# Designed miniproteins, single chains, continued (2): the designs that were tried, part 79

Each design is a single chain, and the fold is of that chain. pLDDT is the mean over its residues in the fold that is shown.

## One batch from the design tools (miniprotein)

Design m6903
Fold by ESMFold2-Fast:
Structure m6903 (fold): chain A 78 residues (1-78)
Amino acid sequence: DELEKELAENPSAELYYKLGVEYMKKKDYEKAAEYFEKAASLATGELKRKALLGLSFAYQKLGKHEEAMAAFKEAEAI
């Protein structure tokens, strides 16, 4: 899609976050978790917090309760 083209040209935490959101909309929760994890690893502050919250939601949709809780707690600490 359009965001994947942008990511190929200029990878950034913000673009990884936007891809995570788009894959959530497509209900591809594994891809969403992958991109939110990449966003969180590259970001700091508010963007990292948002990426970790997205990661938690994606893991929750995948039934990965322990991973979802870990991401949520990390986001709350920011």
Scores: mean pLDDT 84

Design m6904
Fold by ESMFold2-Fast:
Structure m6904 (fold): chain A 56 residues (1-56)
Amino acid sequence: RDADQVRAVQLANKLLNGEISPEEFAEGLAGLPGVSPEAARRAADELQRHRDRLLE
């Protein structure tokens, strides 16, 4: 549980830092136990919108 949450946070930080694409972020999240591809895509879209807002 905690390891999966830590991995999700690490993926989010990599996306915000520009180290991975939203597609790579969604694929990484979908690889975690209990995460559906739909939920992963939604999270990627939300985080990308947040990043875009921070850059403006």
Scores: mean pLDDT 76

Design m6905
Fold by ESMFold2-Fast:
Structure m6905 (fold): chain A 55 residues (1-55)
Amino acid sequence: SEDEERFRTIARSPEFTAKLREGLRLAIALETDPASREALERELALVDRIEAEQA
């Protein structure tokens, strides 16, 4: 998907990927809507998957 390609481009920077994970974790912690929280958790899982694929 377009988001996957964007994440793959960004994930080339380990520094940026670490900051993105931190931001997503904070967003999940602050999110009060369960559906939105689930969507953020899926984004975090996608970032982790793409980084693992590039290892």
Scores: mean pLDDT 75

Design m6906
Fold by ESMFold2-Fast:
Structure m6906 (fold): chain A 86 residues (1-86)
Amino acid sequence: SLIEEFAAEVKKELEELIEKVEKENLSLEEAEKRLKELEEEKRRELDRLAAEKNLSPEVVQEMRAVLEHLVAQARRKIKEIHKERE
């Protein structure tokens, strides 16, 4: 489904960000900045897909909720990584 494809892409990019945070010892500030940039990028992509494919408001709302949930999970992981470095 389109929702599953979008979720899979978001998960992949979030996993890549988390790996960079761990391997490159990114600061919490830099990690949060990159997470915000990725979230904004994915919101723009969702808006574009909604327009191009004439998605229903219900589908757009579900995809937006999935994005918010995945970003929140990634933020928690980034904070955990930072705590483990202390």
Scores: mean pLDDT 85

Design m6907
Fold by ESMFold2-Fast:
Structure m6907 (fold): chain A 83 residues (1-83)
Amino acid sequence: NGIATSLNNIGNVLKNQGRLDEALASHQQALDIYGSLGDQNGIATSLNNIGNVLKDQGRLDEALASHQQALAIYGALGDQNGI
């Protein structure tokens, strides 16, 4: 989805500008769109992006939880592909 991908790209730019709350909001919007589509890869990617913003905010426990959730999704996708 081009809109969700663009929101993740906007979030990355906002994070680099130090606009962390706006970056988080942009990545959360991307997550919502991928979630509505059932796009597990998009959900996991957005969760990793959210984790990176949370880390930059010093919210380390929340960042860890977000990255662990993304890992679980990627693992499930790997099982579905017979790896």
Scores: mean pLDDT 85

Design m6908
Fold by ESMFold2-Fast:
Structure m6908 (fold): chain A 98 residues (1-98)
Amino acid sequence: SKEGLDLAVDATLLAMEAYLQAKIARKEGRDDVAETLEKARDLLFEASRLFEQGDIPGAIEKLREAATLLEEAASKADGPWGERIRQLAERVRELIER
């Protein structure tokens, strides 16, 4: 459905943002944050694939797991960077509600 495709695109864009934040974490020597962001990235890409396949419940489960990991990464990150990761988690939770 068009809705499933739109959700898949949104999940992919969120995965790309998580990827960029993980790259920043690696560059700054924050391997602990990077590993958590990389796991969230992979879950967001998997959610996108599941939305494309029409497995909405499976996709939502992956989004919930990704949001939890992003909240964990945000708690470990410093200052404004932690806030950016927290905003990413909020965007994932918004996608779950829509």
Scores: mean pLDDT 89

Design m6909
Fold by ESMFold2-Fast:
Structure m6909 (fold): chain A 96 residues (1-96)
Amino acid sequence: MIEAVIEITGSASGQGKAALDGLLAAAPSPLEVVEQNETKTVVRGLFESREAALAVAQAGADAAEKQGGTALVTVRELTPERLVIVISVTGPTSKG
């Protein structure tokens, strides 16, 4: 099994909360919320594979985008059994 730390960063708490909700709903096992504040949420979980962890992170990104945000997923492998995934969420760009 692989441990993944997933960090959600964003300017809009609404889109950030949507990302967290989508991520938690997609997770095959309960995720631990290890840090949460107005701009950042960090969750930790165990996954069967790297692909499973990435799929859960992508579900969070998709949820943020459905709320009108933009989400960028970046992945860093620290060890073969440990991933850090960052979901960078920004609010929608207003047209003038």
Scores: mean pLDDT 77

Design m6910
Fold by ESMFold2-Fast:
Structure m6910 (fold): chain A 94 residues (1-94)
Amino acid sequence: GLEEAIRLLEEAIRELERLLEETTNPKAQAHLRKAIEHAREAKRAAEEGDTEEAIRHLEEAQRHLVLAAGADPSLLEGLFRVGELLARAKRAAE
């Protein structure tokens, strides 16, 4: 349910913030900031019970993870773990 989605989003946001501190690639930093923004908006929507808006922002966060990985392949392991958290959050919200 949405409570599980919120917990997974909180974990994903913490991991994304760590990855943002570790990358020196400006394009990866830009995409990670957008992923964090959308993950925070997904969490807010989930807290408000807005399942449709939460899923929309989760999908945008997932798109920015792919772009960040393309910009800085050294992030692949960390971004894969975040991608799993976002996929689980989306499934919990559905």
Scores: mean pLDDT 90

Design m6911
Fold by ESMFold2-Fast:
Structure m6911 (fold): chain A 57 residues (1-57)
Amino acid sequence: SEEVREGVLREAEGGVYEILGAVYKLIAGDEELGKKYIELGRRIEEEARRRLEEKLE
């Protein structure tokens, strides 16, 4: 369904932010920005996962 597809894409978006944060932290040496993006990505993934779980009940 459309809602499931949107949820999966949103979870993937969160994963991209986590990767971006890891790059900033580990490669660019910007720990503050890296942490912010990792936290944002995890928050997005958690929200998307909750909504997907609700929909797939």
Scores: mean pLDDT 80

Design m6912
Fold by ESMFold2-Fast:
Order: C-alpha cells, then structure tokens, then sequence
Structure m6912 (fold): chain A 78 residues (1-78)
C-alpha cells in the first residue's frame, strides 16, 4: 500500500469512526442539549478530517481526540 493510499484509507476510517460515535450518541442519548453538542463536535471534526492535509497518524489521532471530546461533552451535560 502506498503512503497516499494509506492516508486516504485512514481518512475514510477516521471519518467513519466519528460518524459512528455520533450515531451511538443520537441513538442512546435522551438529552437534546447533549445531542446538539455531539452533532456540533462531530461536524467540526469531520470537516477538519476532510479538509486537512494530514498524515495517516495525524488523521487517526484527530479522530481519537474528537471521539473523546464527544463522549466527555455528553457526560458533562448528563
């Protein structure tokens, strides 16, 4: 696998992980404020992942941090 192929694969995986995390929150959370905050954080992260000229490692790290921020924000509201 080339570095470019690895980057595009990691970008797709990273975006999918953030979208999946948002989907879990929207399916399990009852608090409307928590849902809106999760959407806001997920949309911001996905935009940065789509627009960023990031390495595969940076893409993975950004996705991990975004997922962490989403769960932490939801827990603070609930």
Amino acid sequence: MSEEERRELEREISISMVRMTLGIVLATEENEEAKEKAKELAEKAIRELEEGDLSPEELAEKAREAIKEIFEAVEKIE
Scores: mean pLDDT 81

Design m6913
Fold by ESMFold2-Fast:
Structure m6913 (fold): chain A 67 residues (1-67)
Amino acid sequence: MRRLTVEEAKKLAEEAIKNPDIPKDELIERFLRMTPEGLAAAMQLAEEKGDEKVVEYIAEAANRRFA
């Protein structure tokens, strides 16, 4: 279900951009459950929109998962 996971990751990134009150730990935990492709798509979206805070959250989740 790679496609659905990618869409969920993108939605989380968009929500984080629109709602900065979402706790960092909760966002990181949710991104940790995504596939590598989902994390990559969310990172791309956050970079495209210029939201450095969300980019950092996704990078942290990827680092915890991959190295």
Scores: mean pLDDT 74

Design m6914
Fold by ESMFold2-Fast:
Structure m6914 (fold): chain A 87 residues (1-87)
Amino acid sequence: SEQEALDLETELALVTMELAILKRIYEQHPDNKELLEEILKTAEKLKSRVDELLARAQAMGNTRLAAEAQAVKKEIDELIKEIKEKL
C-alpha cells in the first residue's frame, strides 16, 4: 500500500540519517579506539535494520525502495569494514 511504502521510506530515511551521524563522528575522531568500538556496534545494529527494510521492500515489489535500501546497506558495510581494519 502507499502507507506501507511511506512508512518504509521514513524508516530508511532515519537509518540514512543515523549512518550520516556515525560517519561524521568517525571523520572527526578516526583514531579514538573507544569511539570506533561504539560506532562499530551501532553500525552493526543499523545493518540489521537495513537488512529488514530491504527484505520488506523486496516483499512489496518496490524496486526503487529496494535499490535505495541496498545502497544504504553498501555504505554501512563499507563503514563496518573500514572501522574493523582500524581496530
Scores: mean pLDDT 90

Design m6915
Fold by ESMFold2-Fast:
Structure m6915 (fold): chain A 65 residues (1-65)
Amino acid sequence: MDAEARVARYKAEIAADPTNAQAYLDLGEALKELGRTDEAVAAYRHALMLDPSNERARKLLAELE
């Protein structure tokens, strides 16, 4: 599945459950693959807001800042 299709899927998952930290993390990774870096940063920040112990989200956010 290409990154654009994954972005659409994860946005739909977030719309259905805005507390799904994993969906924000997955969205950020797909946005990063598309070069949409500012949107990827926002998605990782949301994932960390929902799950502050998520080391993967912290690492991915640090790579873009």
Scores: mean pLDDT 81

Design m6916
Fold by ESMFold2-Fast:
Structure m6916 (fold): chain A 56 residues (1-56)
Amino acid sequence: SKIDKLKKEIDKLKKNKKTVQEMRDAGKIDDDTADKLLEKLDAKIKKLEEELEKLK
């Protein structure tokens, strides 16, 4: 269903956020790079969550 697809996509993006945070903590990426990636991921998650809420 569309709801299941949105939930899976949101979950993947949230896991990507965790990976970015872990990479920052491990010193693999700098804070500026991490912040930009997290902002993009947060924007995508917000749009998908808003779409999901309209379907509920």
Scores: mean pLDDT 83

Design m6917
Fold by ESMFold2-Fast:
Structure m6917 (fold): chain A 85 residues (1-85)
Amino acid sequence: AVAAGAAGAAAGAAGLADAGVAGAEAAARAAAALGNRVGGLIAGVGAGIAAIGRGVGKVVKDPALAARGAAAGGLTALAGALLAL
């Protein structure tokens, strides 16, 4: 039960991080198609989300806290990317 819960939390954190990264990368590619000025800003946000994903991987020992951090950071970064568009 505990092991299953920890695995679920880790998978959730990875999923959230991956979703955030994928969303930011998609936004960066869309912006690049239009022009590089806005694309530069969105690429920066994408890099930030990727860094959060890597950070979550390093905190695997406490996946529940990592999942919360990744969700909050990913959502904020995605909102910033959308506002930058």
Scores: mean pLDDT 59

Design m6918
Fold by ESMFold2-Fast:
Structure m6918 (fold): chain A 64 residues (1-64)
Amino acid sequence: AAAQRDALRRAFETGLELLKQGKSVEEASRAANEVAAPHGITVDFSHAPREKAIAAAEAGLAAL
């Protein structure tokens, strides 16, 4: 659904912004999930190194 895609886009944008600011992958995941969880979406960057988390978020945004 468009609403879920828009929520996922906002979640990746939020996480990517925090990662680019030097915040931890745990902080980025928490902020992204505040956006995504109400729409039934879970986002977690904490299982990846920062560089991989940034790349994954950018790839996710490009695919939306």
Scores: mean pLDDT 76

Design m6919
Fold by ESMFold2-Fast:
Structure m6919 (fold): chain A 62 residues (1-62)
Amino acid sequence: MRLLAVAGKDYTAKTPEELTIKKGDKLELLEEVDSEHVLAKNLKTGEVGLVPKSAIEMAGPL
């Protein structure tokens, strides 16, 4: 089951592997990379990258 999250705050990518998100963007969680980061797809832009877990809130199943 795919998980949906929502961006709790704006986050600007600091590396090419990170995802830029805006507060309120809906994200599909693809993989937990480590205890602090997830690989996610921004459903608004279609871009995929790493985001810190502190920048997102889990919304539920997609």
Scores: mean pLDDT 78

Design m6920
Fold by ESMFold2-Fast:
Structure m6920 (fold): chain A 55 residues (1-55)
Amino acid sequence: SLEEQLAEIEARAKAAESLSPEEQAEVFEAMLKAAKTSEQIEHIIKLMEEAQAKR
């Protein structure tokens, strides 16, 4: 379901927060390429912005 997919996206983004900025960018890029809905894309972008803001 979409809810499960968003949860997986969030879990992967949280794991990526411990990585270098370059590695984080690669993870988010891969997630954006795999995203199939606007909701998934928007959620990934939001998490990416939050990760950048915390640095």
Scores: mean pLDDT 78

Design m6921
Fold by ESMFold2-Fast:
Structure m6921 (fold): chain A 60 residues (1-60)
Amino acid sequence: SPRVEAVKETIREILENLDKIDPQEAISALQVLEDAAQRRGDPEAVELVQKAIDEIKKKL
């Protein structure tokens, strides 16, 4: 799905720039993406975002 690929690219960009941004702000941005994915009924995108949030939290 093009939307799932867009979510993957956004997650990649956030993770690659995690040293240049506040990790809490990164988590907040990902939570907005998760909420949007849930509202449109996209479970694959929700799972991808949740995994990215968990990875950031493990590095804190």
Scores: mean pLDDT 82

Design m6922
Fold by ESMFold2-Fast:
Structure m6922 (fold): chain A 76 residues (1-76)
Amino acid sequence: KKKEEILKKAALEAAEIFERDGLVSPETAARIKELAEQGKIDEMLRLVEEEVGEINAGVFEIAVATIYAADLSKER
């Protein structure tokens, strides 16, 4: 459960970065955050791929994984 909360937080932070840097629209960023909050990670990743394409969706996944790993290191 705590790992799921850390993953959710990582996804929200990655969405904020993508919105700030203009990689996604504010509307798309809001939808990504909503799906992350609901724990619908697979649907969230599909939305990112649909909006920004496969390569940029891969970058988003790497961003989420990097933030998740950093936050996990703080819990241990």
Scores: mean pLDDT 77

Design m6923
Fold by ESMFold2-Fast:
Structure m6923 (fold): chain A 92 residues (1-92)
Amino acid sequence: SYVKKGLEYFDALDYDKAKEYFEKALEEDPENIDAYLGLALVYLTKGDIEKAKEYLQKAYEIAKKKNDRVGILNVKSLDTLLKLLTGESTEW
């Protein structure tokens, strides 16, 4: 799974490889919520808060359409982390 490889590289602090594999996951499934969450995490760690918010919002929209309660909770958890780290949250 490309998402699993992305998470492995993220845990290894290789954010460029993590991004590459999350992008590959989206090439196979453009509605992969976990890949959008992974990209949001990568951009958050790199300090690109606006891109992190964009990917969080995309994950949230897809999770709502699919009625994916776990996906919604994961989005809200990462939004809470973003708010704690930056003093800002995603608008949706």
Scores: mean pLDDT 85

Design m6924
Fold by ESMFold2-Fast:
Structure m6924 (fold): chain A 68 residues (1-68)
Amino acid sequence: MQTELNRLVVKAARRVIEAAEAGDDEAVQKTIEDLRSKLLNELGAPQELADAVVSALETVARIAKEEA
């Protein structure tokens, strides 16, 4: 579980960074929402964990957008 969760989060983070650097806010939102859905529905993660991951990715997207 932990290894699979880490793989999904890392893959989502890379997509979020690429989309944010490109200024594609829609792709950023879709990637974050898709990950949240997978965490809750596929992995059975607690809502608190899903919320923490979403917040972290939103912060990463903001930083990547500012650095682009």
Scores: mean pLDDT 80

Design m6925
Fold by ESMFold2-Fast:
Structure m6925 (fold): chain A 83 residues (1-83)
Amino acid sequence: SLIEELEKKIKENPNDAEAWAKLGAEYLRRGDFEKAIEYAEKALALDPNNAYAWEVLGLAYYALGDYEKAKEYFEKAKKLKAE
């Protein structure tokens, strides 16, 4: 599965922020919002400019009903994507 492929990448290179962000997005698609947040936060610890990880956080918090955090994280992603 895509999750198994991403987990293998992370085991080989734990500093791959893109792989952590993609793993977060995959758990988000499965409705596992707690894991989505955990993995997106790991991506951001490695690369705070990863707009995709901020979007994953925004979507996960939105799904959990935390609209204020979702708004904050979407704005961070938007700023990073605007160059």
Scores: mean pLDDT 88

Design m6926
Fold by ESMFold2-Fast:
Structure m6926 (fold): chain A 52 residues (1-52)
Amino acid sequence: DALRRRLAEAQRRAAELARRMAAAKDPAERAAAWGEVLRAAAEVERLTAELA
């Protein structure tokens, strides 16, 4: 199922970005990474709604 595969990839990407954000030591870098995490989380929510 293409949608389920895409959701799994999006969830994996969001988790990796969150891990990278948590590892950032520079507050400015962490803030920028947080923006990426929020966008990735929004994509996961969108795909989850598609599968509901």
Scores: mean pLDDT 81

Design m6927
Fold by ESMFold2-Fast:
Structure m6927 (fold): chain A 60 residues (1-60)
Amino acid sequence: DQVKKLEEEIKKLQEEKEKLLVLLKLLQRSGAPQSVLDEIQERIKKIDEKIKKLEEEMKK
């Protein structure tokens, strides 16, 4: 079932994103350099893009 595989992949990506969001907030509180914050934000953005592509595949 292709749909189940897509759902599992989306779930894993959502969990990864949640961990990165927690890390981002922690680093923002700690006064981390903007370059470090930008790197984490870029990773989150890539995960969001991948989730959207998988969700679009599920709708087709």
Scores: mean pLDDT 83

Design m6928
Fold by ESMFold2-Fast:
Structure m6928 (fold): chain A 118 residues (1-118)
Amino acid sequence: MSDEATEYYQEGLKALREGDYEKAVEYFEKAIKLNPDNANAYTLLGEAYLRLGDYEKAVEYFEKAIKLDPNNAYAYTLLGEAYYRLGDKEKAIEYFEKALQLDPDNERAKKLLEEVKS
């Protein structure tokens, strides 16, 4: 495993926690360039884009994350949120329901699903 890929991933996590979403994007893009099979890095890169308001890029990276790890309830929850922000309520509902199939106690997915259905 590349130590450099792990270091970029950890710097991305730190930037995301600190709310520096542009820095998080930079580090996660560097991490996936060195380790393209890191499903979690794609999920967190998508989350950084979601926080920046780039919903189309968020969708792209969440779709890559779920292709690598189809059991990631968190990635499905965020993909639903990105589609909801894009105005695609039907896809938002589909992905929130999928997140709840994988993790029935996911409070964020439950709350967002109720908001979309209202």
Scores: mean pLDDT 89

Design m6929
Fold by ESMFold2-Fast:
Structure m6929 (fold): chain A 76 residues (1-76)
Amino acid sequence: MELKLEAETWIALSLIAVHLGRQALARGELTPEQQRLLDEAEVYLKKAEEHLSNGDYETALEYARKALDLALQALR
């Protein structure tokens, strides 16, 4: 499988997790610490998208995985 497709897939998963986190935040369901983790996840997601657009698929994949991990932590 091409590394670009893997990076795109992880970015898509991270985007879904961040979207779910934003929904929880809108309902007042997140603690300040969970909100901080969600904010950090969004920063890494943006970095992943920037590296993907620059053809740096390896770095994009690393940032996308970090974004997903942080977003999932925010939802617990």
Scores: mean pLDDT 85

Design m6930
Fold by ESMFold2-Fast:
Structure m6930 (fold): chain A 84 residues (1-84)
Amino acid sequence: MALTPEAERATLAESIRAFLAEVREILARLSSKELKDSGLFTTLFSALGIEAAAATAAGDEALAEEARELMEELKAKDEELRKE
């Protein structure tokens, strides 16, 4: 069973959107300290970078920008944690 190029592109976009939604939920639930203590900062940042690159390669610049916005939100939370 092989996916068509159209089905592959649709599946990739859906997967990326689902991941971005999950990251948003995590950021809404967890404090900056909880994110750092769980090791999620580095994991989510790396994963978002991969998803942004995948979205760009698929031609979905809006989706790539959403991923980059989440990366900036993660950076802001990391900076907050260093600031007392």
Scores: mean pLDDT 74

Design m6931
Fold by ESMFold2-Fast:
Structure m6931 (fold): chain A 83 residues (1-83)
Amino acid sequence: AAEKANEAALAVLKAELTKEQALELAERVGRAVEGEGAKIEREGISAAALSTAIALYLIGLSLEDPEKAEKAAKVVEEWLAEN
């Protein structure tokens, strides 16, 4: 259940995403959970910081809303399988 979000968070951190990949993943996760793309206009933010933010969001979501966490984890798993 919510544990899938923790697994997805670890997978994001281990994937060594580029800044562009991390931004795309954040937008897909935001759209899946909240019905709209997460528009992150942070030119100075690093790829590592973006990946960490995505991981922390998934972990936090697993504690507060397990149903949304499972939905977000599925999006992350599907995106990582494609990339």
Scores: mean pLDDT 73

Design m6932
Fold by ESMFold2-Fast:
Structure m6932 (fold): chain A 66 residues (1-66)
Amino acid sequence: AAAQIAQTQADAEAQLRKLRDQRDRQTSALLAAGDLDKAAQVQAELTQQMRDLLTEASARIAALLA
């Protein structure tokens, strides 16, 4: 259980960092191009994916603790 919880946390952290970097890079590129609407959409979509990932990781950890 403890090893599975630690692995779940590590995997979630790695995926969150990747999504955050992707969001920041794509948003910056779109802002530099002057595409404000698309930049806002990409930021919202990737931020939502990060929230979903945290929710899934939290649920998995809770199940492992039961």
Scores: mean pLDDT 84

Design m6933
Fold by ESMFold2-Fast:
Parts: structure tokens; sequence; C-alpha cells
Structure m6933 (fold): chain A 86 residues (1-86)
């Protein structure tokens, strides 16, 4: 499902998740551009759901750290773009 097809409730949940994943860039993470990229990351994880369910606890923690790093990178890029547009 495309980002534009998300319900208001789903978009609010995505914003909350984005703030938790990238608290240092929370304001930038709420931008439409950052949310779209974070939603793409979520879709990739959903496609890998069965694979992720079979991971060990250590492997899941490693994946979680990787996801947080990617989310922070997305939010940082969105913040830098916003600052350049001002």
Amino acid sequence: MKFEELSEEQKERLKEAAKQLAPKYAEAAETEEALKKLYELYLELMERRDEIAQLSEEERKKLEEEIKKKAEEIAKEAKEKEEKEK
C-alpha cells in the first residue's frame, strides 16, 4: 500500500514510530519526505517478516540497531534539506 493510501490513524502511528526511531531529529522525521522514506523501510521489514520471526534474539537486536541507524540517516537528510530551503 502506498504512503498516500494510509489512513490518518496509520499516519499518526507512523509519526510516533518515527519520533521513537529518530528522537534527535523528531521534527524532521515528521516531514512528509521523511515519513515516506520511513514507510518504505517499514514495507521492506514487512516483506521480511517471516525471515525476521526466525531470527535469534541477538540477530533481532542487530537488525533493530540497523533500522534505527537508517531511520536517523533519513531524518538527518530531511533536516539538512529543510535547513537548506530556508
Scores: mean pLDDT 70

Design m6934
Fold by ESMFold2-Fast:
Structure m6934 (fold): chain A 66 residues (1-66)
Amino acid sequence: SEEEKTKEIIERLREIEEILKTDPEKAAKEFKKLLDEEETEYGSLTVEEAVEMVKTLIEEIEELEK
C-alpha cells in the first residue's frame, strides 16, 4: 500500500541519515539510488545537493512525526 511504501522510504531515509554522520558520500549515493528506484527526475542530483536534501527531508519528516 502507499502507506507501507511511505514507511519503508522513511526508514531508508533514517538509515541514510545514520550513514551521513560517518560517510556523507555514501549517504548521498544511497539517497540518489532511492530517488532513482522511485523513478524521480532527481536522480541527477550532485552529491552536495543530495546531502542537503536528505537533511531537509529528515527534518520535515521529524516535524510530521510529532
Scores: mean pLDDT 67

Design m6935
Fold by ESMFold2-Fast:
Structure m6935 (fold): chain A 58 residues (1-58)
Amino acid sequence: EAEELLEELEKKAKELGLMTEEMKEQFEKMREQGIDKELLEGLLKRVEEYLKEEEKKK
């Protein structure tokens, strides 16, 4: 579901240190106002790619 994708994206973004207070508020508003599932899937994929690159650097 779109809400589950949003939660996963938030978690990944926090791991990368990309979650600001403003970003967190925007994600919460998207949950309430309507979520584009395809957009969230794309963003999640991008975040996962960056996490994989960080794992390789470790």
Scores: mean pLDDT 69

Design m6936
Fold by ESMFold2-Fast:
Structure m6936 (fold): chain A 71 residues (1-71)
Amino acid sequence: SLQSRVHLLLTAMGVPAARAAAIAAAVAGGATVSTTALAAEAAAYGSTLTADDLRRALVAIGVPAAQLVDG
């Protein structure tokens, strides 16, 4: 499912499982996500992905571009 794919991406970025699950559920449910804020949060766990890298990855796994804010 989209939720599982988002969860796997976020955990691969180092986001803790419970937080990754909450974000994945929200995204799969249609919530808007700031790629800048998410990239910054993931960087605290060792992620090197930029906001643009993350946007590209999320779109590639099936998140609608309209749910992603690059600000």
Scores: mean pLDDT 87

Design m6937
Fold by ESMFold2-Fast:
Structure m6937 (fold): chain A 98 residues (1-98)
Amino acid sequence: MENLKKGREYFLQGKYDEAIKYYEKAIKEDPNNAEAWLNLGRVYDYKGEFEKAAEYYKKALDIDPSNVEALTNYRDALVKLGKLDEAKAVIKEVREKR
């Protein structure tokens, strides 16, 4: 989708607030677009807003549980927040989903 592409272009330029606006538009077009949620999480991660990053990574993972990148980034955001038990639970849940 066009909004997802523009969000990525702004993110690569370091224009994080512009990237957020376009990823939000992509999510409005398709709320089940796991890639849009994952990319929104990445922007907040790069801004140092780890709690928001974790929330958006979790949304991507809820939509696509097989997304290794969303799982890895969600776990790492939880570790940055000191939520080690929650990070361990994420790994266990994925294993139980095969």
Scores: mean pLDDT 82

Design m6938
Fold by ESMFold2-Fast:
Structure m6938 (fold): chain A 69 residues (1-69)
Amino acid sequence: DLAEEAVRRIRELAREGRGKGEIHRLVSEAGAELLRRSGAHREPPPETARELARIGDEAGRAIEELEAR
């Protein structure tokens, strides 16, 4: 849920033409929240690691799209 919402917000920021900094901030905040919920003191669970990867991949695509404009 949180990861899906983060992905949607990243896409919205890209569509709005918001800068890379906004996307970076969102990724950092969402990632920190996922790690905190998973007990970030240890290795994150596979599910959390997969969610982090999804957010990162989407952010990378969004930044590439913004820079292509």
Scores: mean pLDDT 74

Design m6939
Fold by ESMFold2-Fast:
Structure m6939 (fold): chain A 93 residues (1-93)
Amino acid sequence: SDFDKGGVYFSLGKYDEAIKYYEKALEKNPDDADIWLNLGMAYYKKGEYEKAVEYFKKALEIDPNNKDAWRFLADALEKLGRTEEAEKYRKKA
């Protein structure tokens, strides 16, 4: 699948290619929290922390019980210096 291809590129550190395939996967299933989560992680790895926060929040709108998404959201917020928000969301993980 496009999602699996995105995962392969992600594992190789090819984050732009990973994003391309995750975006294709999202076109087919926009309500899949795992696609939003992995898209956020790819942007995080590129240092695009504002986009990472946005996509982790999208994943959490779909699946608020995803502890990994809460942890990654907190990590991205810490990178942005939003330490109080990061601490609040880390407690949800």
Scores: mean pLDDT 90

